# Designs tried in a protein design run: designed miniproteins, single chains, continued (5). Part 65

Each design is a single chain, and the fold is of that chain. pLDDT is the mean over its residues in the fold that is shown.

## One batch from the design tools (miniprotein)

Design m18401
Fold by ESMFold2-Fast:
Structure m18401 (fold): chain A 58 residues (1-58)
Amino acid sequence: SARDSAETALALIKQGNEAVLELAGKDLGVDKEELRRLVEEGRDQEAFEMLLAAIEAA
């Protein structure tokens, strides 16, 4: 599901998986630098909602 995909992507990004962050920017059209900042600031809910919205729009 889109939710499961967003949860998996967020978990990998939080683990420092740069490839997942790059794919979110390239394939989903997410602002990868904004997503990175949300994760670095511990704003996990906002990062999750950004990923979920982008996956659902794809």
Scores: mean pLDDT 84

Design m18402
Fold by ESMFold2-Fast:
Structure m18402 (fold): chain A 80 residues (1-80)
Amino acid sequence: MNLLELLNELRKLVGEDPLDLTGPSSYLTLQNLRYLSAKVLKLAEEKFGLSFISEEDFLKLLIPDQEKVLEEAIEAMKSL
């Protein structure tokens, strides 16, 4: 829940549409959410010239630490 909400907020900030996971063909594993979170962080870094964490290091984090990184990224982008 929290990771998806943070991912969708960050996606909006980089100009991407939120993920719709309510459809019958929409199956997203926790591993896919982690991977998509790493990708959206990279897009934010490229678009806004910010640096948060490498994709490799992000994917090594536990879910609560990944959520914290996304929260920090959202706050940084909102302060621009």
Scores: mean pLDDT 74

Design m18403
Fold by ESMFold2-Fast:
Structure m18403 (fold): chain A 64 residues (1-64)
Amino acid sequence: VKVGDILRATAVIPSAGPDNLALRPGDIVEVVEIVDEKYIKVKNLKTGEEGLIGKNALQYLEKV
C-alpha cells in the first residue's frame, strides 16, 4: 500500500489501542501516512475519523 490508496474493509477490524481506528465491513478508508513497518495511518471517508491500523490487518482490506 501507499499514501493516497483507497481501501475497503472486508471484515471487522477492532481498535487495539487509543490511536487505533476500528473498521466494519464496507468502510472506505484513505491511506494518509505510512507510519512505520508495523502501522499505517488511515482516514475513514464516511466519518472523517483518522487513526492507526496494523499492517497485519491489510489482509482484510482491498483496493477500491
Scores: mean pLDDT 82

Design m18404
Fold by ESMFold2-Fast:
Structure m18404 (fold): chain A 100 residues (1-100)
Amino acid sequence: MPTLEEVIKLIEEVLGKKIKVLSYSETVDEENRTTYFALKAEIDGKKVEIFVGVTEAEDGKRFRIVVLIKYEDGKETIIYLEVELKDGKLVITKLEVKEV
């Protein structure tokens, strides 16, 4: 399973912006091989809430990551990632971004 730090780095790469984590909580759903992170963070000095679900595939080498970023103005960014672990590094294999 990717660490929170690795997941944040992937989100930063997608957004082209740095994320400052203020606090987070983690919940593990072992039945569905999914870890949930709920973060309070800052992007460009603005407070955001970030919700992340990371689902591990049966081979333990592929991950599906769904990210919801909620901004103070009510705007939302949704990121869908498929990621593979290659040579100890997470590589993005699929990416979709929606702005609401």
Scores: mean pLDDT 86

Design m18405
Fold by ESMFold2-Fast:
Structure m18405 (fold): chain A 96 residues (1-96)
Amino acid sequence: MEELKEKIEKIIDEWLEAEGVPSEAARQRRRDLILEGIEKVPPELQKLIEESLKDYEAGKTPAIVAVDSVEEAKKIYEELKKLGYAPLFVHPEPVP
């Protein structure tokens, strides 16, 4: 998991920069929420994340998507892949 987590963190950082999040504090909060959301994702979606990491390594643009159902995530995954994205899924979580 350590190696996978490191790759995911790099993708999150790249995505946050691409989205134009200007505040370091806001970027850190979003990064923490995304990482926690990824850890809470069902095993079926974790497999999709692994496939997205391969797409990212092949030069696809990362995209972070909050989903709470496997069926929704699979549909979004296929659509984003067609658009040239490497989608990462997170479970939506309320801000503390």
Scores: mean pLDDT 69

Design m18407
Fold by ESMFold2-Fast:
Structure m18407 (fold): chain A 64 residues (1-64)
Amino acid sequence: PLTAAEVAAANAVMRALAAELGVDPTGLSSEEVAAAITAALASLDEASQAAVVARAEALEAAAG
């Protein structure tokens, strides 16, 4: 299982990514945020999806 610190870091990255995709994560559960990100990604072209992946990697690197 993940540590509390790892879970907190993952949640922070996920919410930051959601906000950059135009998804308001306020009041949503982690599962709802993940579903919203998945739906947003499904509506993007390949180049936009690649940009989101690169951004997620940058956010993970910044979170430690």
Scores: mean pLDDT 73

Design m18408
Fold by ESMFold2-Fast:
Structure m18408 (fold): chain A 85 residues (1-85)
Amino acid sequence: SAAEEELKKLAEAGNEEAKYHIKVSEYGKKIRENPKLKEEEIEEFIKEVEEGLKVIYKKEKREPTEEEKEELEKGIELIREEARK
């Protein structure tokens, strides 16, 4: 889609939020295609996502909202649940 292509261009230009979104999407696909991924590999990805978000918040000079924290926790649980299949 046009939005997906624009997001990719922003990530290539160094937009950290766009990079984060693309990483989440690509890993979701990878987990679905390779459910035999080791738990350690899944946890490494989760750590990378958490660090990426910290960089974004630091760049924006703000703390994450409670809603953003809840969305991250839910996303992490979904990633772990998918990997258990």
Scores: mean pLDDT 71

Design m18409
Fold by ESMFold2-Fast:
Structure m18409 (fold): chain A 71 residues (1-71)
Amino acid sequence: SAAKKEELRKKLLRLIGEILRIIGEIFDLELELEKTTDEEEKKKIEKEIEELEKKREELLKEMEELDKEFE
């Protein structure tokens, strides 16, 4: 039905928006990492990037599950 497709589209758009925000955060952190000379600060930034990458993977998996619901 059209209503179900609309609900799935809204959920998909929210997931896409969250993924794009995370990609932007990773990009900003990678730029900070490039400018950072302190080894302790580098490790903190690297860990934050790793945590964001894991979150991105989780959201991509949710998107894949939603895509199957459109089939």
Scores: mean pLDDT 84

Design m18410
Fold by ESMFold2-Fast:
Structure m18410 (fold): chain A 75 residues (1-75)
Amino acid sequence: MKDILAKIALRNAKEYLEKGDYETAIRYAQLAIEIAKDNPKLQAEAYRILSEAYEKMGDTEKAEEWRKKADELEK
């Protein structure tokens, strides 16, 4: 089921984000976005993870883009 797979990807993204493996966290968050294209809540969660990962990697421009997308999607 798509939602279960997306949630697993998000859980992995969060785990790697907490471990400091930002590149792997980004990959899992992107996977969750592709799986959950029709689920705004899961996409917003993935966008937040991408924003935090890019911010911690020093990519402020991408971090701001993903943060804004998450905010617009969730309101």
Scores: mean pLDDT 83

Design m18411
Fold by ESMFold2-Fast:
Structure m18411 (fold): chain A 80 residues (1-80)
Amino acid sequence: MEERFRRMKENATRSVVEQARKMMEEGASPEEVIEQVERMADAVAQRMLDMGAPEEKVREAKEEIIRAGREAVEEMERER
């Protein structure tokens, strides 16, 4: 079970970073990208909760996903 949630977090983190970079390249504002990152993180967190993940693990995963997305936005902003 733990390994499943770890993979979900890793996959979500990659998806969020990829989506953030794509949106920034397409001219989205940092605010729009962060909103999308937060929506994606919320969706993953809800799915993990529905699957019986401990709340503590879900909170940690959500924070990591959002952090990765924000870091991607900061990197892309420097390239503009």
Scores: mean pLDDT 82

Design m18412
Fold by ESMFold2-Fast:
Structure m18412 (fold): chain A 79 residues (1-79)
Amino acid sequence: MEKVKKDAIDRLRAMTPEEAEAIAQALEKYRGDPLGALKAMREAGVSDEAIEAVLRLLSAGYTLDEVAKIAREVADEKR
C-alpha cells in the first residue's frame, strides 16, 4: 500500500510542468465530474502513466482536491 502511494506520487513529481499544470487544471475545474476531468487530461496530452498515478491515489483514499493540490505543487516547483 505505502509503496503504491509513493510510486504514484513519485510519478507525478517526475512529469513535466506542462503535464502537472494540465492535471491540476482538469481536477480543479471538474471536481464534481471525475470522467470529465479524465477526458480533459487526455485531450491536454497527459500520459496514460500519469493518469494511472492519479487513479491510484484516488483508490488509496485521496480526494480529487488533494490530488489536484499535489499536481499544482509539482507544476509550481518546476517553474
Scores: mean pLDDT 76

Design m18413
Fold by ESMFold2-Fast:
Structure m18413 (fold): chain A 81 residues (1-81)
Amino acid sequence: GEAALAEIEALLGEAQEAYAAGDYARAAALYDEAIRLLEANREAIIETLVSEGLSEEEAREAVEELLRRLEERRREAEAKA
């Protein structure tokens, strides 16, 4: 879960930089990749968050909130591309 979470964080940073530069197509693609990694590693990320002190419910809510924000950011970038 830790490796996937770190990769998602790196993709988010790159997506934000691309969006700020006006490269909306690249930003959308990076958000899409972050969503795919999150979905593929969902349970492992939940286990990582629980090991860091969250309850299972809090960890699942955190993952769902992150997914929602990523999907919103991807849609926003796609709309501008």
Scores: mean pLDDT 86

Design m18414
Fold by ESMFold2-Fast:
Structure m18414 (fold): chain A 75 residues (1-75)
Amino acid sequence: GFEEAEKAVEEARKLYKEAKEAGNKKGALGAGVGEGLAGIGLGVGKIAGDGEFAAEMARRGLEAAKKGVEEGKLL
């Protein structure tokens, strides 16, 4: 539930930091957006009291972060 959502936010944050340190500016932007989306999902889930919703939305944010980093490497 919420613990899984928090882990997804932390993983997205790690991807952002790694992309930033690597000089992958586009990947860092994508990872930052994904981290923000995961954080919003966690926040909305906490307001709603829905840990499954929080986990699902945070996972989607993490997937967006991963995709952003991958696409940034192709540019």
Scores: mean pLDDT 80

Design m18415
Fold by ESMFold2-Fast:
Structure m18415 (fold): chain A 47 residues (1-47)
Amino acid sequence: MEKREVTEYERDAGGLRIPKGSKTVTKEELQKRRDEEIARLEAEAAA
């Protein structure tokens, strides 16, 4: 499996997914990342 499109994520103290190396990222950025990942998965499923 190749996940070069999906950056490594870590869990914040609150359990939210955050980009690796950005443990202080804001909630808006977390939401944006999730939206992108969901869009990717949906596009793949729609194919």
Scores: mean pLDDT 62

Design m18416
Fold by ESMFold2-Fast:
Structure m18416 (fold): chain A 55 residues (1-55)
Amino acid sequence: GPAEERERKIARMREAIEREAAAGNLAGLQSLLHEARKMGDEELVALAEERIAAL
């Protein structure tokens, strides 16, 4: 259902954030931060911001 679809999307977004962070890709992280903000997922936003700050 919609909640399960949201969980799967959040999991994929988290994996993408970690992948882009490992690659040092600021542009990719900024794009993922924008998507996380659109989703309204505060934990995902915080993760993306943390990874950007650590570059």
Scores: mean pLDDT 87

Design m18417
Fold by ESMFold2-Fast:
Structure m18417 (fold): chain A 81 residues (1-81)
Amino acid sequence: GDAELKKEIDEKMEEVEREVVRLVIEGRYQEAIELLEKEIKWLEEKIKENEDASEETLNYIREQIERLKRGIEQLRELAKK
């Protein structure tokens, strides 16, 4: 159900966030970007697999995708400097 989907998303987001923070602290920006891109792909697939989920849950996942896209842009700019 929606609660299980949201829990799965939240657990995956927390796992990836911990790894991204570690990679960024180590200056491994390209690896952090690649990890975030993989997470976006996974979230997009979860939306496709769960089209019947509530509007609230699907919008939550879409908001996370947009947040991750902004994070990638910030990391790309940081890596160029």
Scores: mean pLDDT 86

Design m18418
Fold by ESMFold2-Fast:
Structure m18418 (fold): chain A 58 residues (1-58)
Amino acid sequence: SAAEALEGVRRGLAALPALDAGGARAVKGHAEQFLAETDDPEVRAAARELIAAAEALL
């Protein structure tokens, strides 16, 4: 659901500062799955934010 996807994005963003490069790549991959699987604009915006945050650590 959109609520579950948004919760997943929030957890990813909260986890990012403690992750190494491998962990950041995994979080980016999860966010890219949300973009591939949803037409919800809020979920897409949140997933793009998570991808950008993960890429900033790579």
Scores: mean pLDDT 81

Design m18419
Fold by ESMFold2-Fast:
Structure m18419 (fold): chain A 57 residues (1-57)
Amino acid sequence: RQYSATAEKFATQGVVYESERKYDLAVEAYKQALEEDPNFVEARDGLEKAKAALAEL
């Protein structure tokens, strides 16, 4: 897939925050990844899941 290294870095940080149950920080990290590359599907999926988890807490 074609996406920026910066977007990938932010998406990875979002995954780390999710593993730590820091869903608010995960949402911010995924948003930054999508600001850098709006076609980054993994970041979009991660953002949706993190938002859902945050809303259920």
Scores: mean pLDDT 78

Design m18420
Fold by ESMFold2-Fast:
Structure m18420 (fold): chain A 59 residues (1-59)
Amino acid sequence: SAEKDIEAAKKALEEGDVVAAQVAAYHAARLLNNEEAARAASIYSKEGAEKGLELVEKA
């Protein structure tokens, strides 16, 4: 499930869909209990989604 959310976030970022990327990154962070990634992904911006995804992938 988290792996699918990570894939969805990457695809959304490639397509320029910041909202979809942020939501997918946030879901992955919550499934992995990564609070720092969840906080980053909660910021409604491309940079927030990218940081959230980066932190989830490092975990």
Scores: mean pLDDT 78

Design m18421
Fold by ESMFold2-Fast:
Structure m18421 (fold): chain A 87 residues (1-87)
Amino acid sequence: SEAEEYLRKGIKYLAQGKYDEAIKWFEKALEIDPNNAVAHLLLGEAYYKKGEYDKAIEHYQKALSIDPNNETAKRLLEEAKKKKEEA
């Protein structure tokens, strides 16, 4: 799907440390599929790597609201909350 293509493009930019570009592609995926848990998880990761912990927390919470059993999202949410307390 087009949403999956946008996610793959964002992941490539995320791997290169191009977080703002990655965010744009993940946001495009959410324009097509707003309830895409993977897109929210990846947006959270990109914001986390930028040090924007509040936005990371919001997106990890969105991912968990869609997929409550996602252990990766639970772990990343906990880590982002710890970073926010330390910042």
Scores: mean pLDDT 88

Design m18422
Fold by ESMFold2-Fast:
Structure m18422 (fold): chain A 87 residues (1-87)
Amino acid sequence: MRTEEERERFWEEVDLALALMQAVIATPAPVRVEREDEDTYRATVLWDPSATARIRRDGTIEWSVPLAALPAPPADQPLYANAHLRA
């Protein structure tokens, strides 16, 4: 029932999701992830919206700042208030 194009799009979505998960795991800061377009996710550091990354379907990750210069979490502030670590 699915066309070959639909099948290819499905696997492209899987590849993009895997690239996104790997990028999030490799990032030393918690991020909010949003889909920016058909081929790109945008990740934003939770406490600094100026620190963003674009994650493309081919696994390319482009940070707005160098990874070594990512904003540190606020030392004396509460951590991200709405983190669900437990199922």
Scores: mean pLDDT 64

Design m18424
Fold by ESMFold2-Fast:
Order: structure tokens, then sequence, then C-alpha cells
Structure m18424 (fold): chain A 73 residues (1-73)
């Protein structure tokens, strides 16, 4: 089962909107920042799939660390 399929299963359990599902998928790809709205979604995901929430947090964190390293002089 793919991580994106796991996001859709978590969305069914939590009653997430299509926009919230897309936000989680973009976060998994490292395409968005860790916003307060995303943090709230991740806390909800942790209640049904804590491993999925951790994978998304790691993906976002790696993207932020890479950006920070590139800006170091």
Amino acid sequence: MSMEERIEEAAKKLGLSEEEVERLKKALRGEIDLTPELKELLERVKKVDPELALEIEVSVGISLLKEAVEKVT
C-alpha cells in the first residue's frame, strides 16, 4: 500500500475534505511548508496512523533542512 493510499484511508476515518487530503499529499512530497494548519492535520492523522504522520513530518523536515543548508554562507 502506498503512502498516498494511507493518506486516503486516514482521511476516511477523520472525515477530511479534498483540500486537506491534497495538503497531506503535497506535504508527503515536500512541496509545502509546515504551516499551523498542516500541524493540526498531522495531529489528527497521528490518532489513526501515527507512522504516516511521522513520514510526512520527516519529508517536510528534510525539505526545510535542505533549504536551510543551501542558504548557509
Scores: mean pLDDT 75

Design m18425
Fold by ESMFold2-Fast:
Structure m18425 (fold): chain A 76 residues (1-76)
Amino acid sequence: MSVEEKVKEVEEAGKAIIENWEDEEVRKKSAEILRKGLLDPDDRVREAALKEIEKISKYLKDEEKRKELENLIFKE
């Protein structure tokens, strides 16, 4: 998979979490994609993942939802 394809997957995962936060399966799968993006060997993919996590955190505004996001991404 190209860097551009990985960046797109990360961006789509961020959008999916924002649009479908109440869907636990979508939330878990999208958080896994963001976590893999953060661990990617390419700096551009890691930066894209960080930006999407920041966008989600700003959107959620709820501290409990932000804590859930952090647990899903950083628990491993």
Scores: mean pLDDT 79

Design m18426
Fold by ESMFold2-Fast:
Structure m18426 (fold): chain A 104 residues (1-104)
Amino acid sequence: SIVEKTKKLLEEILKKVEEVLNDPSVSDAQKSVFVESSVTSLLMYAYEALKTEKPEVAAKILGLIRDTLGRIIDLLKKHNAPQSTIDDVQAALDYVEEKLKEVE
């Protein structure tokens, strides 16, 4: 199903974020850019789900994206990421939660 494919894709994104945050050869600035690019991809998946899927399926996909954004915030806090980067991910999470309420 599209939900299962999305779940796998989100797990791969989360794994990459964790790998980048744990990499001492990657600068803090490069880590922030990577996280912001990953969040942009997650928001694009949310937008496509809202446009193309039935409400019930869109809600499931947005729920998975919400959970993934929450896990990214937890990883950023664990790695003492800049507050501005945490705030950007929180804004994306708040947006997805608001859209999820409209679809549920």
Scores: mean pLDDT 89

Design m18427
Fold by ESMFold2-Fast:
Order: structure tokens, then C-alpha cells, then sequence
Structure m18427 (fold): chain A 83 residues (1-83)
């Protein structure tokens, strides 16, 4: 549901990253093809320092939407942090 997605975005903007992750996970359960929700879940996980999990979700976003610039850019940034 788009409602869970936008609640996740709101929580992320308030820097409540743990709760944002939960809402993005619920959005993905309801719409498994939502590439933007996978990207935002990755971004929230990266804010929590969960870089390996963030990479997995960026890669899933890119499988669904190969032209997703946000997923590409954030995937590269997180990979650099693991070096």
C-alpha cells in the first residue's frame, strides 16, 4: 500500500530510521514490485549502518527497475563505505 510507503518516508524525514524500515518492509509485503520502496528501505538501513542489508535491497530495486538512478547512486555510495 502507498500509505505504508509514505508513512515510511515521513518517519525517515523525522530521522526515525528504525520505524521507517518497518513501514517500508510492510509496503514491500503489500507491493513486492515497488522498486522505490526497496530503494528507500536500503537508504533507511544505510542510515542505521546496516550497509550489507542496504546493498541487497538496492540490488532488488535495480532488478525491478534497472534505470533507477537513486538505487544506482546509493548502491555505489554504500559499496565505497565497505572499502
Amino acid sequence: SSEYFWKGVELYEKKNYEEAVKYFEEAIKLDPDNAIAYTNLGIALAKLGNYEEAIKYYEKALKLAPDNTAAKVNLEKVKEKLK
Scores: mean pLDDT 88

Design m18428
Fold by ESMFold2-Fast:
Structure m18428 (fold): chain A 84 residues (1-84)
Amino acid sequence: RLSELTARFVGLALRALAGALEAGDEEVVELVGRGVKAFSKEDYEEAIRYFEEAARRAEALGDAATAEAARAAAEQVRRLAEAS
């Protein structure tokens, strides 16, 4: 159900945010925040773009865990857009 996909997205977005905050990566924090804001407005294409950009940034900084969480969040947004 859509509620299950939303719950999984929220968990992944929070994991990406927590990782970025722990790393002190202000840019990744900002990108994750923009992705969450876009998602709340049902702007799924923008949300996917921000989470994919956050993942690329985290990966470039050597933060594989945050990059993986951000990519997974983008995938969940794509699933939600398809299910909506």
Scores: mean pLDDT 84

Design m18429
Fold by ESMFold2-Fast:
Order: C-alpha cells, then structure tokens, then sequence
Structure m18429 (fold): chain A 57 residues (1-57)
C-alpha cells in the first residue's frame, strides 16, 4: 500500500490522502481505477500498471 501511495504522489502529483483514496478504488475496481489514473491522473499505462500491482499486494 505505501509503495502505491508514493507512486501516486510522485507520478500523478496527488496528496497522500488523495493517493490513499485512489489505492482503495484500485483495490475495489482495478479496471476502473487504472483507467482513471491514465485519463484523469495523466499517468502512462506502464506507471498506472505499477501502481495497480503495488495496490494489490
């Protein structure tokens, strides 16, 4: 969880609180969460996939 939070803060410029909420979404709906990181967060598909992998550990 912490690695996913740190990646979101670094790659998407999120606050720690926003990153934590995004990780919860990724755990609840991985497909929707990944899509939102790419379309709304401006992350590359590769970066979004890394966040998803860390969120599901």
Amino acid sequence: MEEAIELLMREAGMSREAARRAVELLREDPELGKALLITNGGMSEEAAERVLEEALK
Scores: mean pLDDT 78

Design m18430
Fold by ESMFold2-Fast:
Formats: C-alpha cells, structure tokens, sequence
Structure m18430 (fold): chain A 62 residues (1-62)
C-alpha cells in the first residue's frame, strides 16, 4: 500500500538523516534499506504529484 511505502521512506530518511528526499534519493534509500521496488516509490511520488517529498508530505498519508 502507499502507506507502507510512505512509512518505509520515512524510516529510510531517518537512517540517512534527511528532512526531504528527491525521487532518485527515495528510490535508492528505500531499495537499499527496505528492498522496495522503483515502481512502488514512483507510485507514491505520482500520487502526491511532487518531485521532492518532505516528512510532512509522507505523514499526510498516515
């Protein structure tokens, strides 16, 4: 689900010490830390309609 992807990206941001992520950063970190696919991360960015996601953007899905 998009909520599970959002939680994984939030956790990856915490591990990396980032307050925001680009699409490319989110794909790299979520693949590395949680084994998410590029397709799953892309679906989240498309749903939110943004090229950069903040913690607030991700929390809006929870």
Amino acid sequence: SLREVALAILAAMDIAGLDSVTREQAIELAKKEFGLTEEQVNALFEHLGKDVLTREDLLSLL
Scores: mean pLDDT 83

Design m18431
Fold by ESMFold2-Fast:
Formats: structure tokens, sequence, C-alpha cells
Structure m18431 (fold): chain A 116 residues (1-116)
């Protein structure tokens, strides 16, 4: 909810994680709101450099909403941060199949290809 998002925007990643975890406990298993909260939880872990945890939560969000191009783009970023450029490219391309005009996924894809 707004409290978790506010903490995330303020760079309070530990607080954001706790707030999103509490929010997730209150939401129905297959709700769109739960998928969003899981995506935000993943972003908080990504910002802390905890890429494996970020990947876990993005995958959980995608089990609920496989058309969540934001989660696909962030999965790509997590793999990019781990130096797994081929996997990062695959996830960015997945995001672009859902949202072809997403500028962030396009920019990240270009940058990742330059690393190869």
Amino acid sequence: IEEGRAALLEGKYEEAIELFEEEIKKLPKNSKERALALTNLGIAYLKQGKYEEAIKYYNEALEIDPNNYIAWTNLGEAYFKQGKYEEAIEYYEKALKIAPEDSLAKENLKETKEKL
C-alpha cells in the first residue's frame, strides 16, 4: 500500500520490505493487488542488491499476473546485475512482447546487448 511505496521512494528499503510483507499477508493469494505488492517487494530487494530474493518475488508476482511487463523488466534487471546478460535479454524481450513501446525495457535491452 501507500506506506510501503512511500518507504521505497524514500530509500528506506528495510522498512519498505516489512510493510510490503505485512500487506501481502492481508491480500488474497491470486489478487492483482498481491501481484503488485510482490513486485514492489522484489524492487526493494533489488535496491538492496539482494538479487536472488528479488527474482523469487518477481516470479511469485508473475505466477499471479504473467502479463505484468514491469515484473518481466525487473527480472531482466536482476539478472543483468548478476552479470547474466543472456537471461536478462530474454526477460526484457518478454516484457517488450507484452508492452512493445516500454522505453525502460528498450533501453535496458540495448544496454545489455552492448555488454556482450
Scores: mean pLDDT 86

Design m18432
Fold by ESMFold2-Fast:
Structure m18432 (fold): chain A 76 residues (1-76)
Amino acid sequence: SEKSKTAARAVGLTLLALAALEEGDEERLREALRELVRLALESGDEEFKEMVRRMARRAAEAGFEEVAEEILRELA
């Protein structure tokens, strides 16, 4: 189902974003978070949006403030 496919993609992208944060890979983090924003906006799921906002806040704490600001603006 579409919901199951979206959930699987969201899990995969979340793992990629977490790996990118650990590795300090700003470009991979940006790509993963941008796709997570797209999926969250398409889903209309507020819990999913909040999870992505939490990831963006972690990115800011790790020094990726530009990426975090972009993501948080898209989810406002």
Scores: mean pLDDT 85

Design m18433
Fold by ESMFold2-Fast:
Parts: structure tokens; C-alpha cells; sequence
Structure m18433 (fold): chain A 66 residues (1-66)
């Protein structure tokens, strides 16, 4: 699967998000810009829904499932 994560995040907040995502060995993270991440990986439908829900809990974060 592939996710595009964007938002009005500071560099510190973006770094924290990247570290959380990289902590999952099934995920690969690519920084496309200062506030935009591309995430690819092998997640189940349930794991994907849980991840999207957790990320969208911050109203500054926007997640697009590709």
C-alpha cells in the first residue's frame, strides 16, 4: 500500500513522525518535502485503518491513501 502524509508540521514534529513510522520494519518512508511524506509498506487493512485514524487525530495532518 502507499500513503501520502502532509500537513502544517514543524521540522521537529515531522522528524518525530518519521521516527515513529520507521520504527515499524514493514514501512518505508520517503521525505518528499519539508512537510510531506510518502509511506509504502505491507500492512493489513486493519493496520492501515488504525494508522490512518491515529494520524488523522491531529487536525494539522492530512492522509491520502494511494
Amino acid sequence: MKLLISGDLSPTQLTGLVLRLIGNPRLEVKILGDQTLEVTGDLSEEELEALVKELEADPRIKVEVL
Scores: mean pLDDT 78

Design m18435
Fold by ESMFold2-Fast:
Structure m18435 (fold): chain A 86 residues (1-86)
Amino acid sequence: AAAINNLQLGAVYTQMGEYDNAIASFKKAIALNPANATAYLNLGNAYTALGNYDNAIAAYKQAIALGDAALQATAKANIAATEAAK
């Protein structure tokens, strides 16, 4: 639908537990805006939910590279939590 943003669509799929569809939507958001730090953070969260920890950490590192101080702090905390879940 014309009103659906790929970042928002990914968030809806994440809420529904449809993590593969969430990942596809976040990847599309990144393809449209490669500097979208929030899309990388959410991509990392979806990968973590699937147990794909290596891809999650890679996405969080990209969120740190592109994000502001608040998003960097969140992504660093999520990396620590993901490492603890291995």
Scores: mean pLDDT 84

Design m18436
Fold by ESMFold2-Fast:
Structure m18436 (fold): chain A 55 residues (1-55)
Amino acid sequence: PTIRLPEVQALLDELVAQGKEDVARAVEDAAIRAYLSGTPEEAARAARETAKRLL
């Protein structure tokens, strides 16, 4: 789905395109958890930090 923050969706799409589906799944999970408990900014931050940690 593309109804989320554009920067998070772009990151997920790039990871999937690179064959890093497991990393994309972890990034998406972290972003969703942060979004449900906080702000869009926290969701984007969680996505970036999770990707940085796993890449």
Scores: mean pLDDT 75

Design m18437
Fold by ESMFold2-Fast:
Structure m18437 (fold): chain A 75 residues (1-75)
Amino acid sequence: SEVDREIDEAERYLDKAEEYLKQGNVKLAKAYLIIAFEELERAMLSNDPLTDEQRARIEEVLDRFFKLYEEIKKK
């Protein structure tokens, strides 16, 4: 589904953000974090009802997002 693709893309962009942060590239980490959130927002704002599995995945991705956001905020 489109929602599953959006969640998959959010996860991939979060992985990139985490990688860049580990490299000390805060600018690229922030850029990928923003893109990841945009993809996640599209999934969350879907007009189709979300499955329990999709909701669980979104919740996990949101948790990862906020943890990474706090790490970036400290830099």
Scores: mean pLDDT 85

